# Designed miniproteins, single chains, part 77

Each design is a single chain, and the fold is of that chain. pLDDT is the mean over its residues in the fold that is shown.

## One batch from the design tools (miniprotein)

Design m2683
Fold by ESMFold2-Fast:
Structure m2683 (fold): chain A 63 residues (1-63)
Amino acid sequence: GPLEEQRRAFLEQLAKARELIERAKAQGGKVTVEVVDGKSLRITAETPEGVETLEVPILPEAG
């Protein structure tokens, strides 16, 4: 159902976020993590190659 698909997408986005952070740190870049309106995490990686931004939604389980 939709919740199962959202959970799968969330886990995939978490894996991408981790990869982005690790890559940025390996390049001597800066990583900033912000909570957007309590609903998502915005991860911004600043590297010599450019700026990459990823948003990971916070899944509502119950309430």
Scores: mean pLDDT 75

Design m2684
Fold by ESMFold2-Fast:
Structure m2684 (fold): chain A 94 residues (1-94)
Amino acid sequence: SIEDLLEELIEWLEERAKKEKDPEHKELLQKMVESLRKALEEVRRLEAEGRRREAGYLAIQTLQDLRDEAEKAGDKETAEKLDEVLRRLRELLD
């Protein structure tokens, strides 16, 4: 589900943040986790209302924004993980 994909990504980013030694980059990863948790809450609300396509659109927009932030920060590994999850999410919605 969309929820499962977002939860998997949150767990992955939290583990990366725990291992991150650069305080500035750690803060970026923690901010990404916060953004995803807010998106997950809204996705759950939209899905409960039968608005699955809107939930999917919100998830895609959130992941694209985070992917751009990761790329701007030079975090190729996080950007590649976000691209993977975006691909899986698009397939799930089709």
Scores: mean pLDDT 88

Design m2685
Fold by ESMFold2-Fast:
Structure m2685 (fold): chain A 73 residues (1-73)
Amino acid sequence: GADELKAEAEALLEEARRAAEAGDYETMHQLIQQAKEIREQLEAIGDEESAAELERRLEELDKYGVRVHLERS
């Protein structure tokens, strides 16, 4: 259900953030893609609020990864 999908998305977001901190942007990108699939599943089952919240958090994480990458360049 929605709660299970939300829990899975939370775990993926945490792993993606750790990957970004470690400089592993390839793994971060793969984890973000998996979380986007969960967002689509939440939207498909009608949990638009949780899907929107996940989309916002994915945008924040992507911006964070870009900033960390640029600072290391």
Scores: mean pLDDT 79

Design m2686
Fold by ESMFold2-Fast:
Structure m2686 (fold): chain A 62 residues (1-62)
Amino acid sequence: MDFAAIHDELKKIPLTVENVIAIAQKYGLTLTTQDVDIIRRLVDQQADVSTILAALDELSKR
């Protein structure tokens, strides 16, 4: 998983739930409804790119 490329894409776009999911799927992450709910909460809390990236890394390890 290329988290450096994901980080670079996330910092260049608006951090919306749709954009985060689209990038995660582009790099081969399979997200469940529960994973999407976690991402939505982070976006609603205005989490930074590093926080969202750390969450995606954690979800990729299941």
Scores: mean pLDDT 80

Design m2687
Fold by ESMFold2-Fast:
Structure m2687 (fold): chain A 72 residues (1-72)
Amino acid sequence: MSKVEAAKESFDALYEQGKKLIDEARKKADEVMKKDPEKGERLKNYVDQTKAEFDKGYEEARKKIEELEKKE
């Protein structure tokens, strides 16, 4: 196994854990929305924005890792 391949597997595992934490934050925002819809919607928007940036960052990093693997 290449060092780059091992790094990809570790990075994929990190991404899965990060998604779980974002999903938990989303559920907490839903709970706030039940008590205070305006604050809950604002929190949901923050979580959704964070998720979008996290997904984008993962895809960009994954692409760079794959290019590095091709050069290895």
Scores: mean pLDDT 80

Design m2688
Fold by ESMFold2-Fast:
Structure m2688 (fold): chain A 64 residues (1-64)
Amino acid sequence: MEEKLEKFKEEVLRIEREGMRRATEGADPDAVRAEYNQRLEELRKKALEEGISEEEFDKVLDEI
């Protein structure tokens, strides 16, 4: 289970890096925030499908 949590943590960091990159390239800040929130919500749903609880996923977000 810890390996799955680490995988999702890496995916969150990847989403954050992509958001920062787009902001640096002059993308609309509101669009970047909306996309970040959408991708994060999609990732949370995937985590639940793989047996990771909302509490466990929230803990990963808190550690980042």
Scores: mean pLDDT 77

Design m2689
Fold by ESMFold2-Fast:
Structure m2689 (fold): chain A 55 residues (1-55)
Amino acid sequence: LISPVDGSEMIEVEEPIPGVYHTVVDGKLYVSRRQRLEHEVDEGIKLLVEAVSKL
């Protein structure tokens, strides 16, 4: 499956991710790989900034 919003592959996930394009095929949830990776990077940066600010 290819995402219509960015042309990346669709990855099966257990839960929808807010702000990430998703679709349902055969009762399974798929999200844009590119948008999912961008979301994970953003969350990782937030956690790192919080950890540094507590030092």
Scores: mean pLDDT 77

Design m2690
Fold by ESMFold2-Fast:
Structure m2690 (fold): chain A 72 residues (1-72)
Amino acid sequence: SAEARKLLAEGEEHFKKALEAKKAGDEKAAREHFQKAVDAYVQAIEVAMKAGDAAMEAEARAALKAAIDEFQ
């Protein structure tokens, strides 16, 4: 679904900002952007599930897992 793809893109942008902030030593900004990324990915999963879009749900779940594993 278009809405789930938009939420995935929003999550990816926030995750990039979280990693940039982490590299800069700004732990507060890193946590805030990471939380926004997680929230967007979770919303993408929910939207994909409601739409019955199994492929998009799997993609959103993979993105969430990768973000958690990388951010630690």
Scores: mean pLDDT 89

Design m2691
Fold by ESMFold2-Fast:
Structure m2691 (fold): chain A 84 residues (1-84)
Amino acid sequence: MQEIVEEVQKVLKEMEEIAKKEKDPKTKALIEAAIQHAKRLLEKLVKEDDIEGLQQLLEEMKQLLKTVRDTARKLSAELELEPA
């Protein structure tokens, strides 16, 4: 259980860093809302000792992080920036 909680917190920190670097206010607000929602769910799942729920939350957060990164890459490509 502690390992899963630590992984969720690590993903949340990565999303917070992306939000800090995000220049579009609307996208930043969306990422921040997702982080707040995930923090609330994490607190509730830890309190209820719901290991299955924690695993699902971790999977969803990893998927969201991937989507955010993919979206940022696509926007950079549409702005005619060279891909890294």
Scores: mean pLDDT 73

Design m2692
Fold by ESMFold2-Fast:
Structure m2692 (fold): chain A 79 residues (1-79)
Amino acid sequence: ISELTAKIKEIGSKTDPSDPKSVAEALLEIAKLFEEAGLPKVAEGYRLLAKELAETGEVSEETLEEFKKLSLPELKALL
């Protein structure tokens, strides 16, 4: 988990926060890291965030709620 956090930080440092496409790409890389860590539902959630951000430039409350529904049960099972 600490290794995963370090990788996420590195992705963030290379991301242009003013460009929604750059942020969406970073979210896809984060999704790949979670999938490789054995958390495919968390990864699916991040891919949903990335898709909406790439298509609209923002993330809706509905997409954030879906992200929580996908990620929280899998994260809870890890604890």
Scores: mean pLDDT 77

Design m2693
Fold by ESMFold2-Fast:
Structure m2693 (fold): chain A 79 residues (1-79)
Amino acid sequence: MPTTEEAEAVRGVVDLLLAHPDRTFTPEEIAKELGVSRELAERALDWLVRQGIAERVPGTDEYRLGPKGRAMAAERAAA
């Protein structure tokens, strides 16, 4: 199970990606936006990719909303 810091980072990454569903972010950009270490951002992204909430853009180190993340964004927009 992730630490409290990892759980907070996961929530921060989800919120950031949901706020910018058509954008890509590097782990360093995410770390700067959330005020966390790059290593913590990478760990949060790895977990979110396994859940299908985030995905890595092939051939790059950039991440965006995955299929499940895009479904979550659509649900937020319907509120």
Scores: mean pLDDT 79

Design m2694
Fold by ESMFold2-Fast:
Structure m2694 (fold): chain A 64 residues (1-64)
Amino acid sequence: MLEKFREAFNGILDLALFRRRGKSQAEIARELGISVATLRARQRRIEELLEEVSKWIVEYLKKL
């Protein structure tokens, strides 16, 4: 659970920082040394992890 959270968080930070600099998807993929297709797959995985983490946080807050 914590590992998934860390992976999702780091991925979001990487993408947010690159987008803040006005870089395109092609430039981000080049900086990471991967293909655009791999980058898109990674983005979808991060979105899935975010949804799981969000649900977990909401459930955790309900216990408080």
Scores: mean pLDDT 68

Design m2695
Fold by ESMFold2-Fast:
Structure m2695 (fold): chain A 67 residues (1-67)
Amino acid sequence: AKELTEQAIKAALEGNMEEARELMDKAVAIDPVETSNMLMQAAAETGNPVLQELARYAWEQALKAAA
């Protein structure tokens, strides 16, 4: 999960939104909680709006998995 999430963060920062979303979906399927935490931290550190949107989606998936 960590490697896929790191690749998703890199793709989002490079402006490759399609690759970032695909990698995020794979990471969320493995570990939604770890993926959401990593994306939230990256969004906070960079201020990147794409990472902010990905972090929000991953957090919503983590909440569903916990219910």
Scores: mean pLDDT 78

Design m2696
Fold by ESMFold2-Fast:
Structure m2696 (fold): chain A 82 residues (1-82)
Amino acid sequence: SLKQKIARLITAAGIALVGAELSRKFGDEETAERDIRVAGDLVAEAAELLNYPDLAQKAREVAEKGDIEGLREVLNELIEKS
Protein backbone atom coordinates (compact mmCIF):
# COMPACT_ATOMS: atom_id res chain seq x y z
CA SER A 1 0.00 0.00 0.00
CA LEU A 2 1.01 3.67 -0.29
CA LYS A 3 1.26 3.95 3.51
CA GLN A 4 3.63 0.95 3.65
CA LYS A 5 5.83 2.53 0.94
CA ILE A 6 5.95 5.82 2.89
CA ALA A 7 6.80 3.96 6.13
CA ARG A 8 9.65 2.14 4.36
CA LEU A 9 11.03 5.38 2.88
CA ILE A 10 10.91 7.11 6.30
CA THR A 11 12.56 4.11 8.02
CA ALA A 12 15.33 3.94 5.38
CA ALA A 13 15.93 7.71 5.73
CA GLY A 14 16.30 7.33 9.51
CA ILE A 15 18.83 4.52 9.08
CA ALA A 16 20.82 6.57 6.53
CA LEU A 17 20.89 9.57 8.92
CA VAL A 18 22.27 7.41 11.76
CA GLY A 19 24.92 6.08 9.35
CA ALA A 20 25.80 9.63 8.25
CA GLU A 21 26.15 10.87 11.85
CA LEU A 22 28.47 7.98 12.78
CA SER A 23 30.55 8.39 9.60
CA ARG A 24 31.00 12.11 10.28
CA LYS A 25 31.97 11.46 13.95
CA PHE A 26 34.61 8.96 12.76
CA GLY A 27 36.04 11.45 10.22
CA ASP A 28 34.59 9.83 7.07
CA GLU A 29 32.99 12.96 5.59
CA GLU A 30 32.76 11.45 2.06
CA THR A 31 30.54 8.59 3.32
CA ALA A 32 28.59 11.01 5.55
CA GLU A 33 27.81 13.35 2.61
CA ARG A 34 26.71 10.40 0.45
CA ASP A 35 24.42 9.01 3.20
CA ILE A 36 22.97 12.51 3.88
CA ARG A 37 22.09 12.85 0.17
CA VAL A 38 20.49 9.38 0.19
CA ALA A 39 18.47 10.30 3.31
CA GLY A 40 17.44 13.61 1.72
CA ASP A 41 16.18 11.88 -1.43
CA LEU A 42 14.21 9.33 0.64
CA VAL A 43 12.62 12.06 2.82
CA ALA A 44 11.81 14.12 -0.29
CA GLU A 45 10.12 11.13 -2.01
CA ALA A 46 8.05 10.40 1.13
CA ALA A 47 7.09 14.10 1.42
CA GLU A 48 6.02 14.21 -2.26
CA LEU A 49 3.91 11.05 -1.78
CA LEU A 50 2.24 12.74 1.23
CA ASN A 51 1.67 15.89 -0.89
CA TYR A 52 4.05 18.15 1.09
CA PRO A 53 6.22 19.60 -1.72
CA ASP A 54 7.65 22.32 0.58
CA LEU A 55 9.05 19.63 2.91
CA ALA A 56 10.47 17.76 -0.09
CA GLN A 57 12.29 20.94 -1.19
CA LYS A 58 13.59 21.59 2.36
CA ALA A 59 14.88 18.00 2.61
CA ARG A 60 16.89 18.40 -0.62
CA GLU A 61 18.23 21.84 0.39
CA VAL A 62 19.46 20.77 3.87
CA ALA A 63 20.89 17.52 2.45
CA GLU A 64 22.88 19.47 -0.19
CA LYS A 65 24.34 21.55 2.68
CA GLY A 66 25.29 18.36 4.58
CA ASP A 67 23.02 19.44 7.45
CA ILE A 68 22.16 16.26 9.38
CA GLU A 69 20.24 18.12 12.13
CA GLY A 70 18.21 20.11 9.59
CA LEU A 71 17.32 16.92 7.72
CA ARG A 72 16.36 15.19 11.00
CA GLU A 73 13.99 18.11 11.75
CA VAL A 74 12.33 17.73 8.32
CA LEU A 75 12.03 13.94 8.86
CA ASN A 76 10.43 14.46 12.30
CA GLU A 77 7.94 16.99 10.86
CA LEU A 78 7.06 14.51 8.10
CA ILE A 79 6.49 11.69 10.66
CA GLU A 80 4.18 14.02 12.66
CA LYS A 81 2.20 14.88 9.49
CA SER A 82 1.99 11.23 8.26
Scores: mean pLDDT 89

Design m2697
Fold by ESMFold2-Fast:
Structure m2697 (fold): chain A 55 residues (1-55)
Amino acid sequence: KVSKETLDEAIKLIEEGKPIPPSILNKLEAAGAEFSGDLSDESVRKKWIEQIRSL
């Protein structure tokens, strides 16, 4: 189970347009999230945040 602190940190990084560290990304993907696309695209960032919130 992914901790709330890890989810909140990932969302913060995405909102700032920053890459997610591999350690956090691997935990989110292990929980069932799928990330594709470029974080420079606001629509991609919104989709990633929605995925993280659904975990």
Scores: mean pLDDT 78

Design m2698
Fold by ESMFold2-Fast:
Structure m2698 (fold): chain A 81 residues (1-81)
Amino acid sequence: SKAEEFKKKLDEKIREVNDEGARRSQEIRNRALEEAQKSTPEEGEKLLQQADEEVRRIAAETARKMKELKDQGDKLVKELE
């Protein structure tokens, strides 16, 4: 059915958004860890804290995008059923 095909595409798009958010978060964490190792303990702690704040922001943005896709998708699925 068109509803089932649409659900599959929606799930794929949601996975892509989640995967992109996870990838960006890991890049930020890895970069902060590398820079912290090269820095003084005080500067390293600040870099890790800044990275944690940025990762939290990305997680919130990713969750918001996923929710928007799900909400919009659910409305379209109801119209197809």
Scores: mean pLDDT 85

Design m2699
Fold by ESMFold2-Fast:
Structure m2699 (fold): chain A 67 residues (1-67)
Amino acid sequence: SMEEELERRVEEFAERLSKATTTAQVNEVMQAFVEFVRRAREEGAPDSVIQRAAERLSDEYIRWTKK
């Protein structure tokens, strides 16, 4: 399903973010995620699913800032 595909992709972004050691690497992941969300919206992904994806990556970013 689209929801399962989005969840899988978000976990891939979260893993990349958790492994980032520089701000430049974090920016690359965030830019890729923004582009992914843009395309998902164009393909008709529900706002609720996209919001959950954004919350998941936001949580990982907050953890990264505390390193």
Scores: mean pLDDT 83

Design m2700
Fold by ESMFold2-Fast:
Structure m2700 (fold): chain A 91 residues (1-91)
Amino acid sequence: MKFYSIILNESGLIISVSNMSESVDEMVKDTMEEIEKALEKYPRVTVVVSGTTPEGAQKAADALVEWLESKGYSVSREQLSPTTWRLTVER
């Protein structure tokens, strides 16, 4: 079962994704759909990717950045903890 949390704040839309190491690829795919949907409404979206392992979190963040940049979006990433990354996506 996949978990998404969408939080609206003064910086724009924040999407939080809980990621388990064994389901990284599935979580990334579902998160991609939610990010595209959010970018239809907002010029900037913040995505928080959290994993159960540092490796899982990094893999998910790397995959999302690569996909978003391939779509022509501007992406910045920041590591908040060993298992948590913040991605800022702009159209």
Scores: mean pLDDT 68

Design m2701
Fold by ESMFold2-Fast:
Structure m2701 (fold): chain A 100 residues (1-100)
Amino acid sequence: MAEEAIAAVNAGDRQKALELARSDDPEVRKAVLEAANKSPDLDFIREVARAAMDDEDPEVLAQAGILAASTGDRETAEKVAEKLEKLGLHVTAEQIRRAL
């Protein structure tokens, strides 16, 4: 897990966190989502989830969907669930939809 991603989220550096959510390294992208989940800023959590909604990594997509569902962002959560279904992750997609 990249320390830089966690530091950016904890500092409230929204721009840096969103940039790292698009990193070439899926571990860095995952670290941003995991750190954002503990943020008190609901709008920030939604922005991070949306930044990762087109991610190619199934674990990053799953986290993005869970964050979107937890913040009531139905549109983002449903789009992520559809992508997870196309990847064969039907159980994870169902969990995200049920959290809405």
Scores: mean pLDDT 80

Design m2702
Fold by ESMFold2-Fast:
Structure m2702 (fold): chain A 103 residues (1-103)
Amino acid sequence: SMEERLKEVEERFEKAKKEGNAEGIAVSLIEAMELVEEAPENERAIELAYEMAEELSKIGSEETKSFAIMALASFVKNSESEKTKELARDMIRAIRGEKSELR
C-alpha cells in the first residue's frame, strides 16, 4: 500500500538522518519523489520530500547535492505530472538553500 511504502521511506530517512548519511537521505528523496509521481496529491509524501531536501541542504556534500539535483532534474524533464515537475524544481531550490516558490 502507499501508506506502507511511505512508512518504509520515512524509516529509511530517519535512520540516514540519525547516522549523518547524506547519500542515504538523497536516495530517500528519490524514493519519496517516485511516490509523489504515483500520487501527486499525497501531502505526506510531499512533506517528507521537503524535509529530505532541507536536510540535504544542511549536511550534503557538493557531490551528494549534485547527485540529488540530477535525479530531480530527471523528474522535471520526464514526469507525466505537472505537479511533480513543479515539486521537483522546488526540491532543487530547497537543496540549494534557495527560496521556495510553492510554500
Scores: mean pLDDT 88

Design m2703
Fold by ESMFold2-Fast:
Structure m2703 (fold): chain A 78 residues (1-78)
Amino acid sequence: MEERARELARRASEAGEAGDRAAAARYAAELTLFAPKDSPEHRGAERALAVLSRDPELAEVIRRALEEWRKRLEELLE
């Protein structure tokens, strides 16, 4: 899980550098689900989501990403 969180953080950073805000928003949303809550990655993702969610288009991207991943996680817990 921690290794995945680091990979997602790297991808979010790359997307941000490329100006791909939608990709950055999706990776940040995934980070809030997979990174430990007390990790720098989780705190960074929450901060990024707070900024990115000011754009209604990105807020919808974040909402859908969180919904999709929560459903997948529930499926794994069955």
Scores: mean pLDDT 75

Design m2704
Fold by ESMFold2-Fast:
Order: sequence, then structure tokens, then C-alpha cells
Structure m2704 (fold): chain A 88 residues (1-88)
Amino acid sequence: MEQLQAEYRELAAEVERLIERVAGRGERVAEEIARKKLPELEKLKPIADKVATAGPEEQQQFLEQYGQWLIGFLREIREALRRLLAEE
């Protein structure tokens, strides 16, 4: 449980840093990337916010049921952002 939460926090922080780096490339580029790639990340924000404002039992059950899916999804988003940042 605690290990899964730690992995989620680390991945979420890394994804946030990658988003900031993408946005730092300029307004036009950030808007285009946000429209194509960031909508998938924005779908996670309402879910994360709802989980953060829920009770401890609801947070735990959500992590047990969807934790592995969320970790996998965050890894996919991280990889997509890394590829965007590596593009010439």
C-alpha cells in the first residue's frame, strides 16, 4: 500500500515536471502539445483531485482497485512527454 502510493507520487511529480518543461518551450508549442497530449493528463487531474478530497477508506479502495492502472497510464504519459521533449 505505502509502496504503491510512493510510486504514484514519484510518477505524478515527474509527469508534472515534464509538463512544465513542455510548457516552457513557448506558448504556441505548449498549446499544440496540450491539445494533442495533455488532455490525457487532464483526465487524471479530476480523478486525482477527487481521490485527494475523498475519505481515507475511499482513497485506499481506489488505489487498490485502480493503482496499477494509474501507474501504467502515468508511465505511458511520461514516455509520450519524454518523446515530445526529445523531438528536434
Scores: mean pLDDT 63

Design m2705
Fold by ESMFold2-Fast:
Structure m2705 (fold): chain A 62 residues (1-62)
Amino acid sequence: SGRDRAVQLLVREGGLPRELAEELLERIEAGESDETLAAWIDSRSPVDGRGAVAGARVALQL
């Protein structure tokens, strides 16, 4: 499914831990704002939160 591929892309290209990548996708599906999600990623990892959210949205469309 597109979700499994999105998780793989976020882990391999985005450098996110698998648990964080899966939680990011769940929170996007729940309708949380990109601003809130980016700040959450920034608080949890050294990965750029805005880049991670943008990457997740692109991956979910593939």
Scores: mean pLDDT 83

Design m2706
Fold by ESMFold2-Fast:
Structure m2706 (fold): chain A 100 residues (1-100)
Amino acid sequence: MPSAEELVERFKELAEEIVRAEEAGDEATAQKLLDEAFKLLEELARLGKIDPEAARKALEEMIEYLEELIEETKRRGNERARRTLSSLLAMLKHMLREVE
C-alpha cells in the first residue's frame, strides 16, 4: 500500500492533470482522472483506519493544495475546472471530519 506522502503527491499530480484536461475540453480524460482520484481517496480512507494521524495530515495537505489550485483556476476563468475541484474539496473536507 502506498505511504501517506505518496498518496498526497499522486493526488496533487491528478488535480493538476484534471485542470489541464478541463482546460483542453477533454471530458473523457477529465472523468478518467477524476475516477483515479476517487480510487486514491478510497486508499486514503483505508489508511485512516490503520493510521488515522497520517491520514489526517495527508487530508489537511491535500485540502490546502486544492484550495490554492481552485483560487488559481478561478483567476484564469476556468469555471468547469473550478467546479470539479470544488467537488473534490467538499469530499476531502467530509473525509477529514470522519477521521476526527
Scores: mean pLDDT 84

Design m2707
Fold by ESMFold2-Fast:
Structure m2707 (fold): chain A 83 residues (1-83)
Amino acid sequence: SMEEEKKEAEEAVKEAVRETQELIRSLIDAGKVEEAEAFAKELEPLFKKAAEAIKNGDYKKAKELSEKLLEEVRRKKAEFEAE
């Protein structure tokens, strides 16, 4: 249903935001402030597109963008944890 799709998209966006904020905080706490700023700047256009998709009722696109954001965050986190 449309209500279910909206809920899934909103939860996906929230998850991507949460994991991004957690990673940014971890990078800053490790003294990697410049890396944290660069990564946040890289993801900003994708977060703006996801927010616009929610606003336009395109919940499928918002979910797809959020999943891509989450993949990027988890990739960066794995690189950080390997150091």
Scores: mean pLDDT 87

Design m2708
Fold by ESMFold2-Fast:
Structure m2708 (fold): chain A 71 residues (1-71)
Amino acid sequence: LSPEQEMEVNEAMVRIEAAVLKIELSKEIGEERAEEIGRRALEAGLRALEESGGDVKAGVAAVRAAAEEAL
C-alpha cells in the first residue's frame, strides 16, 4: 500500500472503533448523548492518528479517552 492508502485504512479503523463505542454507549446512555460523545471521540481519535503519523493504537486510545472524559 502507498502511505496515502495506508493512512486511509488506519483512519477507517479509528472510525470503526468510534462507531462501535457509539453503539455500545447508546444502549446505556441513549442515542442523542451517544452521538455527541461519539462525534467528539472520533475527532480526538483522528487528530491523534494524524499527530502520531498513523499510529492506530494512539488513535484508538484517544477515542476511548475522549469518551471517558465526556462521561
Scores: mean pLDDT 82

Design m2709
Fold by ESMFold2-Fast:
Structure m2709 (fold): chain A 94 residues (1-94)
Amino acid sequence: MVTASFTLSVRDAIAAYGAVLKIQKEAGLVDVRIEHEGENYTITVTADPSITYAEATYELKDKSGRIKHTVTVKIEVKDGKLTVTVEVKPDLVL
């Protein structure tokens, strides 16, 4: 098992956690935890080294179904190293 942690604002943390949960459901061999500490949220990802790559996108929507925020999480395990990339696409309110 290899582990990586990162801290995000509430909005980004919820979306990122949702993305990692999608990876966990689809790929398996991935565990995710979200912890609240002093108004911030820390996400911890644990992956089995047999996972070479996994990616998921989560769209945070308002009550009307309008996409407000998009977060993509990429997990790569190579040579026993876990890299977690979090890409936040800002909502363009037109």
Scores: mean pLDDT 74

Design m2710
Fold by ESMFold2-Fast:
Formats: sequence, structure tokens, C-alpha cells
Structure m2710 (fold): chain A 75 residues (1-75)
Amino acid sequence: GLKKAEEALELIKQGKYAEGVITLDELYRSGSLSPEQLLPLVEEALEILEKNLPPSHPDVRQLREMIQQLRQQLQ
């Protein structure tokens, strides 16, 4: 769970954006992490992607959608 999400963030910090985003999406869809645990990691990942990729990039859009869905689950 959490360790795999931290490994996904490390991949993103290394410039392996697609691999890291895929791993975060798998963790989100599996429900193996709570929204409270996953949201800050996805938000950090998005910040890194937005500095390196255009807003139209599929990976940026995917993380933005994931953040919106996680925030709804925390209501």
C-alpha cells in the first residue's frame, strides 16, 4: 500500500512520469490506500508533473481527475 505509493512518487521524481502515474492509478482503483493517505501523494505527484509537462498531457489530466475523485470521497 503506502510503500508502493512512495515508490511511485520516487519514479516521478526520477522523470519516469508514466510509470509512476500508472502505479498511483492502480493503488487508487484497488482501494488499498485510504483517500486520506493517497491524496497528499497524488497532489505532490501532480505538482512535479505540472512543472515538467503541459496541462494538456494525459498524465497531468489523469492525476487532476484522481485528486477531484479523492476529495469527493473525503466529504
Scores: mean pLDDT 84

Design m2711
Fold by ESMFold2-Fast:
Structure m2711 (fold): chain A 84 residues (1-84)
Amino acid sequence: DDVIRNRIRQRRRQQNYSNSRRRYDQGMRQMQVDPFQGSRIVVGGIMDGQRIDPSYGRDMGRMRQRYPQQTGQGLSDVMRQRRQ
């Protein structure tokens, strides 16, 4: 029954990840501060979602000014690896 044990482990990991992300997202909304103030999750979200939402488009412009070296340099390489 290795298949069942693997499924249980994977499900618990997915649930923990989902719950953790939900809590973070709720906290960000309640803070009412710039979510692009050096948040690693926000940077990861931009790289994950190459397509920019209208609201994200404006904030992404501000993020580029804050981290032009970091965001611009690695973007192409990160995209290429993620498209595997």
Scores: mean pLDDT 47

Design m2712
Fold by ESMFold2-Fast:
Structure m2712 (fold): chain A 71 residues (1-71)
Amino acid sequence: MEATVVSSNHDLALVRVGERLYLVDASTLEGPAGTEGLGVDLDTGEVVRITVLEPGPAVPGGKAEVEVRPA
């Protein structure tokens, strides 16, 4: 699924995947393909597991391919 970075700082990135927003460690998105990390769904507060399939820049407007699964 395509993830678009909405905002980021040194520690955290806010990404849009489809119609959902997730708060993710910036280091996860900056990692190579296969990097896994945790994210928080901003609507539900639930913890999800995010796997980077195709890395992208962790800067506003950056795009990556990710897989989102329940934690």
Scores: mean pLDDT 80

Design m2713
Fold by ESMFold2-Fast:
Structure m2713 (fold): chain A 95 residues (1-95)
Amino acid sequence: MTKEEREKNLAEAPAFIEAQLAQLEELLAANQSPEARAELEAARLLAEALLELLKKAVEAKSEEEIEKIRKEIREELLRRLRELGLERHIEELEL
């Protein structure tokens, strides 16, 4: 990938994910099943974590700083998933 393509993708990706988050919020409002609501909430947390990673990655000055931000966001995501009883979604995040 060129540097220009990377910069464009990083600049546009937050807006795309924010649009997906808006759709997830609409689906959460429409769904009444506890199981469906839990899965949509997990998807929302994943999308929010990815959005935060992308926003912070744009401001990062090194690959090492990006990796640190990624680890911090992953740890926060795992903590939130555990608090909501969505531990099954953690298995998909195994390294």
Scores: mean pLDDT 69

Design m2714
Fold by ESMFold2-Fast:
Structure m2714 (fold): chain A 73 residues (1-73)
Amino acid sequence: MTAEQLLEEAKRALSQGDYKTGLRLSKQSYKLALKQGDKKTASDSLGLMGLVYLKMGDKKKAKKWIEKAIKLS
C-alpha cells in the first residue's frame, strides 16, 4: 500500500467519523511518505492529522500538526 493510498483511506475514515482510524492511517501515511521522500503526501498527512484533532475538539494539537504540515510544504 502506498502513502497516498493510506492517506485516501484516512480521509474516508474521517468522513465517517472514525477519528481513531483516521489518525492511525494518517500517521502511517506520514511515516511512509517521509521514507519515500514524498514531501507533498507527508505534508497532506500532517494536515489531515490536524483536521482529525480539530474534529475531536483538541485545538492545541490541531494547531501543532497543521503548523508542521505548513513547514514541510
Scores: mean pLDDT 86

Design m2715
Fold by ESMFold2-Fast:
Structure m2715 (fold): chain A 88 residues (1-88)
Amino acid sequence: MSEEAFDLDVELALLEIRLAILKRWYEKTPNPSKEELKEMIDELKRLIEEGERLAQRARQVGHTDIARDAESLIEEAKKLLEELEKKL
């Protein structure tokens, strides 16, 4: 149980770091190119897919708090994705 919870927490932390990097890029890049937008959109889509799998795995093993944090991360990532898609 402790090792499994630790592995899930590490995976979540890595997704949080990746989302923070994308948010920081967006904050510092007021006029991104279409190529940059497409690359960031693709990365956000991958992050969302990984987050959804993590949330499902966490729920299956009863780590509901990790699942909820992953779902919150997915919502933030989807919000950023919508903002980037509007700039294409």
Scores: mean pLDDT 85

Design m2716
Fold by ESMFold2-Fast:
Structure m2716 (fold): chain A 74 residues (1-74)
Amino acid sequence: MEEARRAVEEAREMIERGELPPEEEGRRALERVRAGDLSAVPLAGVWIARRGMAPEEAERLVAEGQRAVEKRLA
């Protein structure tokens, strides 16, 4: 959960430094996180930050992804 918030904060810092991460990659990353691919969280964080969403949205997506993984392992 805290890692998801940090990913959004890091994405905001990258944007402030003039690094413009691709929004389309972020959209696809959100879908991947929901499917249980937590490696996509940093890219999902970029998309959330670009759209001005709260860091809490990243936490919800990570929780959803973790539940998907737990279902596959149970």
Scores: mean pLDDT 62

Design m2717
Fold by ESMFold2-Fast:
Structure m2717 (fold): chain A 100 residues (1-100)
Amino acid sequence: SPEHEQLVQEGHAAVRELGRLVMEQARAEDDVIAMAEAAIVTAGLLFALDLAYKKQVPLSVLQQALAQVRALVDAARAGADVRTVIDGAQQVLLALEKTI
């Protein structure tokens, strides 16, 4: 539906922004493991959103995932610990995967 398409597009934008913020912070800290984990979870979230769109999961699932990713973006911008933000992103990915 048009609403599913909009939520997935907004989700992609939010995930890319999250990935950029956590990657920049991990690089600033020379945390190579956090850089790898940031890349993996970012790619995973993008793929999971595409699968959720293809499977036409309930709008509430996509809305919840988008809200959670946006909260993580806000936390990263506020200077939250990079590993804590990555852990949060991994929980969003796991929750989204269970609905596909």
Scores: mean pLDDT 89

Design m2718
Fold by ESMFold2-Fast:
Structure m2718 (fold): chain A 119 residues (1-119)
Amino acid sequence: SLLEEAEKLREEGERYAEKGVEAFKAGKYEEAVKYYERAIEKYEEALKLLETIDPNNAEAKRNLADAYAALGNALYKLGKLEEAIEQYRKALELYSEVDPDSGEVRAAENALRRVEEEK
């Protein structure tokens, strides 16, 4: 079923995101970027499948937003400021669609402001 396929893609995305977190903690930022990009691909595929049955799936949007924010953090550590800004903006858009008053929105706004001030 589409729901089972979306769940499998979410689980694959989560595994890549976890590998990204471990690479990031180890200071392997280029490796973290690659894992977060893989996580984003899986989460986007899952969200696209879920769009046919639940177009406003908050969990799927939040997972994708978390991956974009993490990619932004890794790109920031690599000094890729413009690319980091792009990822934080994507995360902010998705978090805002879920809950505009959330702590995640504030965190993404703070990250975006920090990087823009350092540019």
Scores: mean pLDDT 89

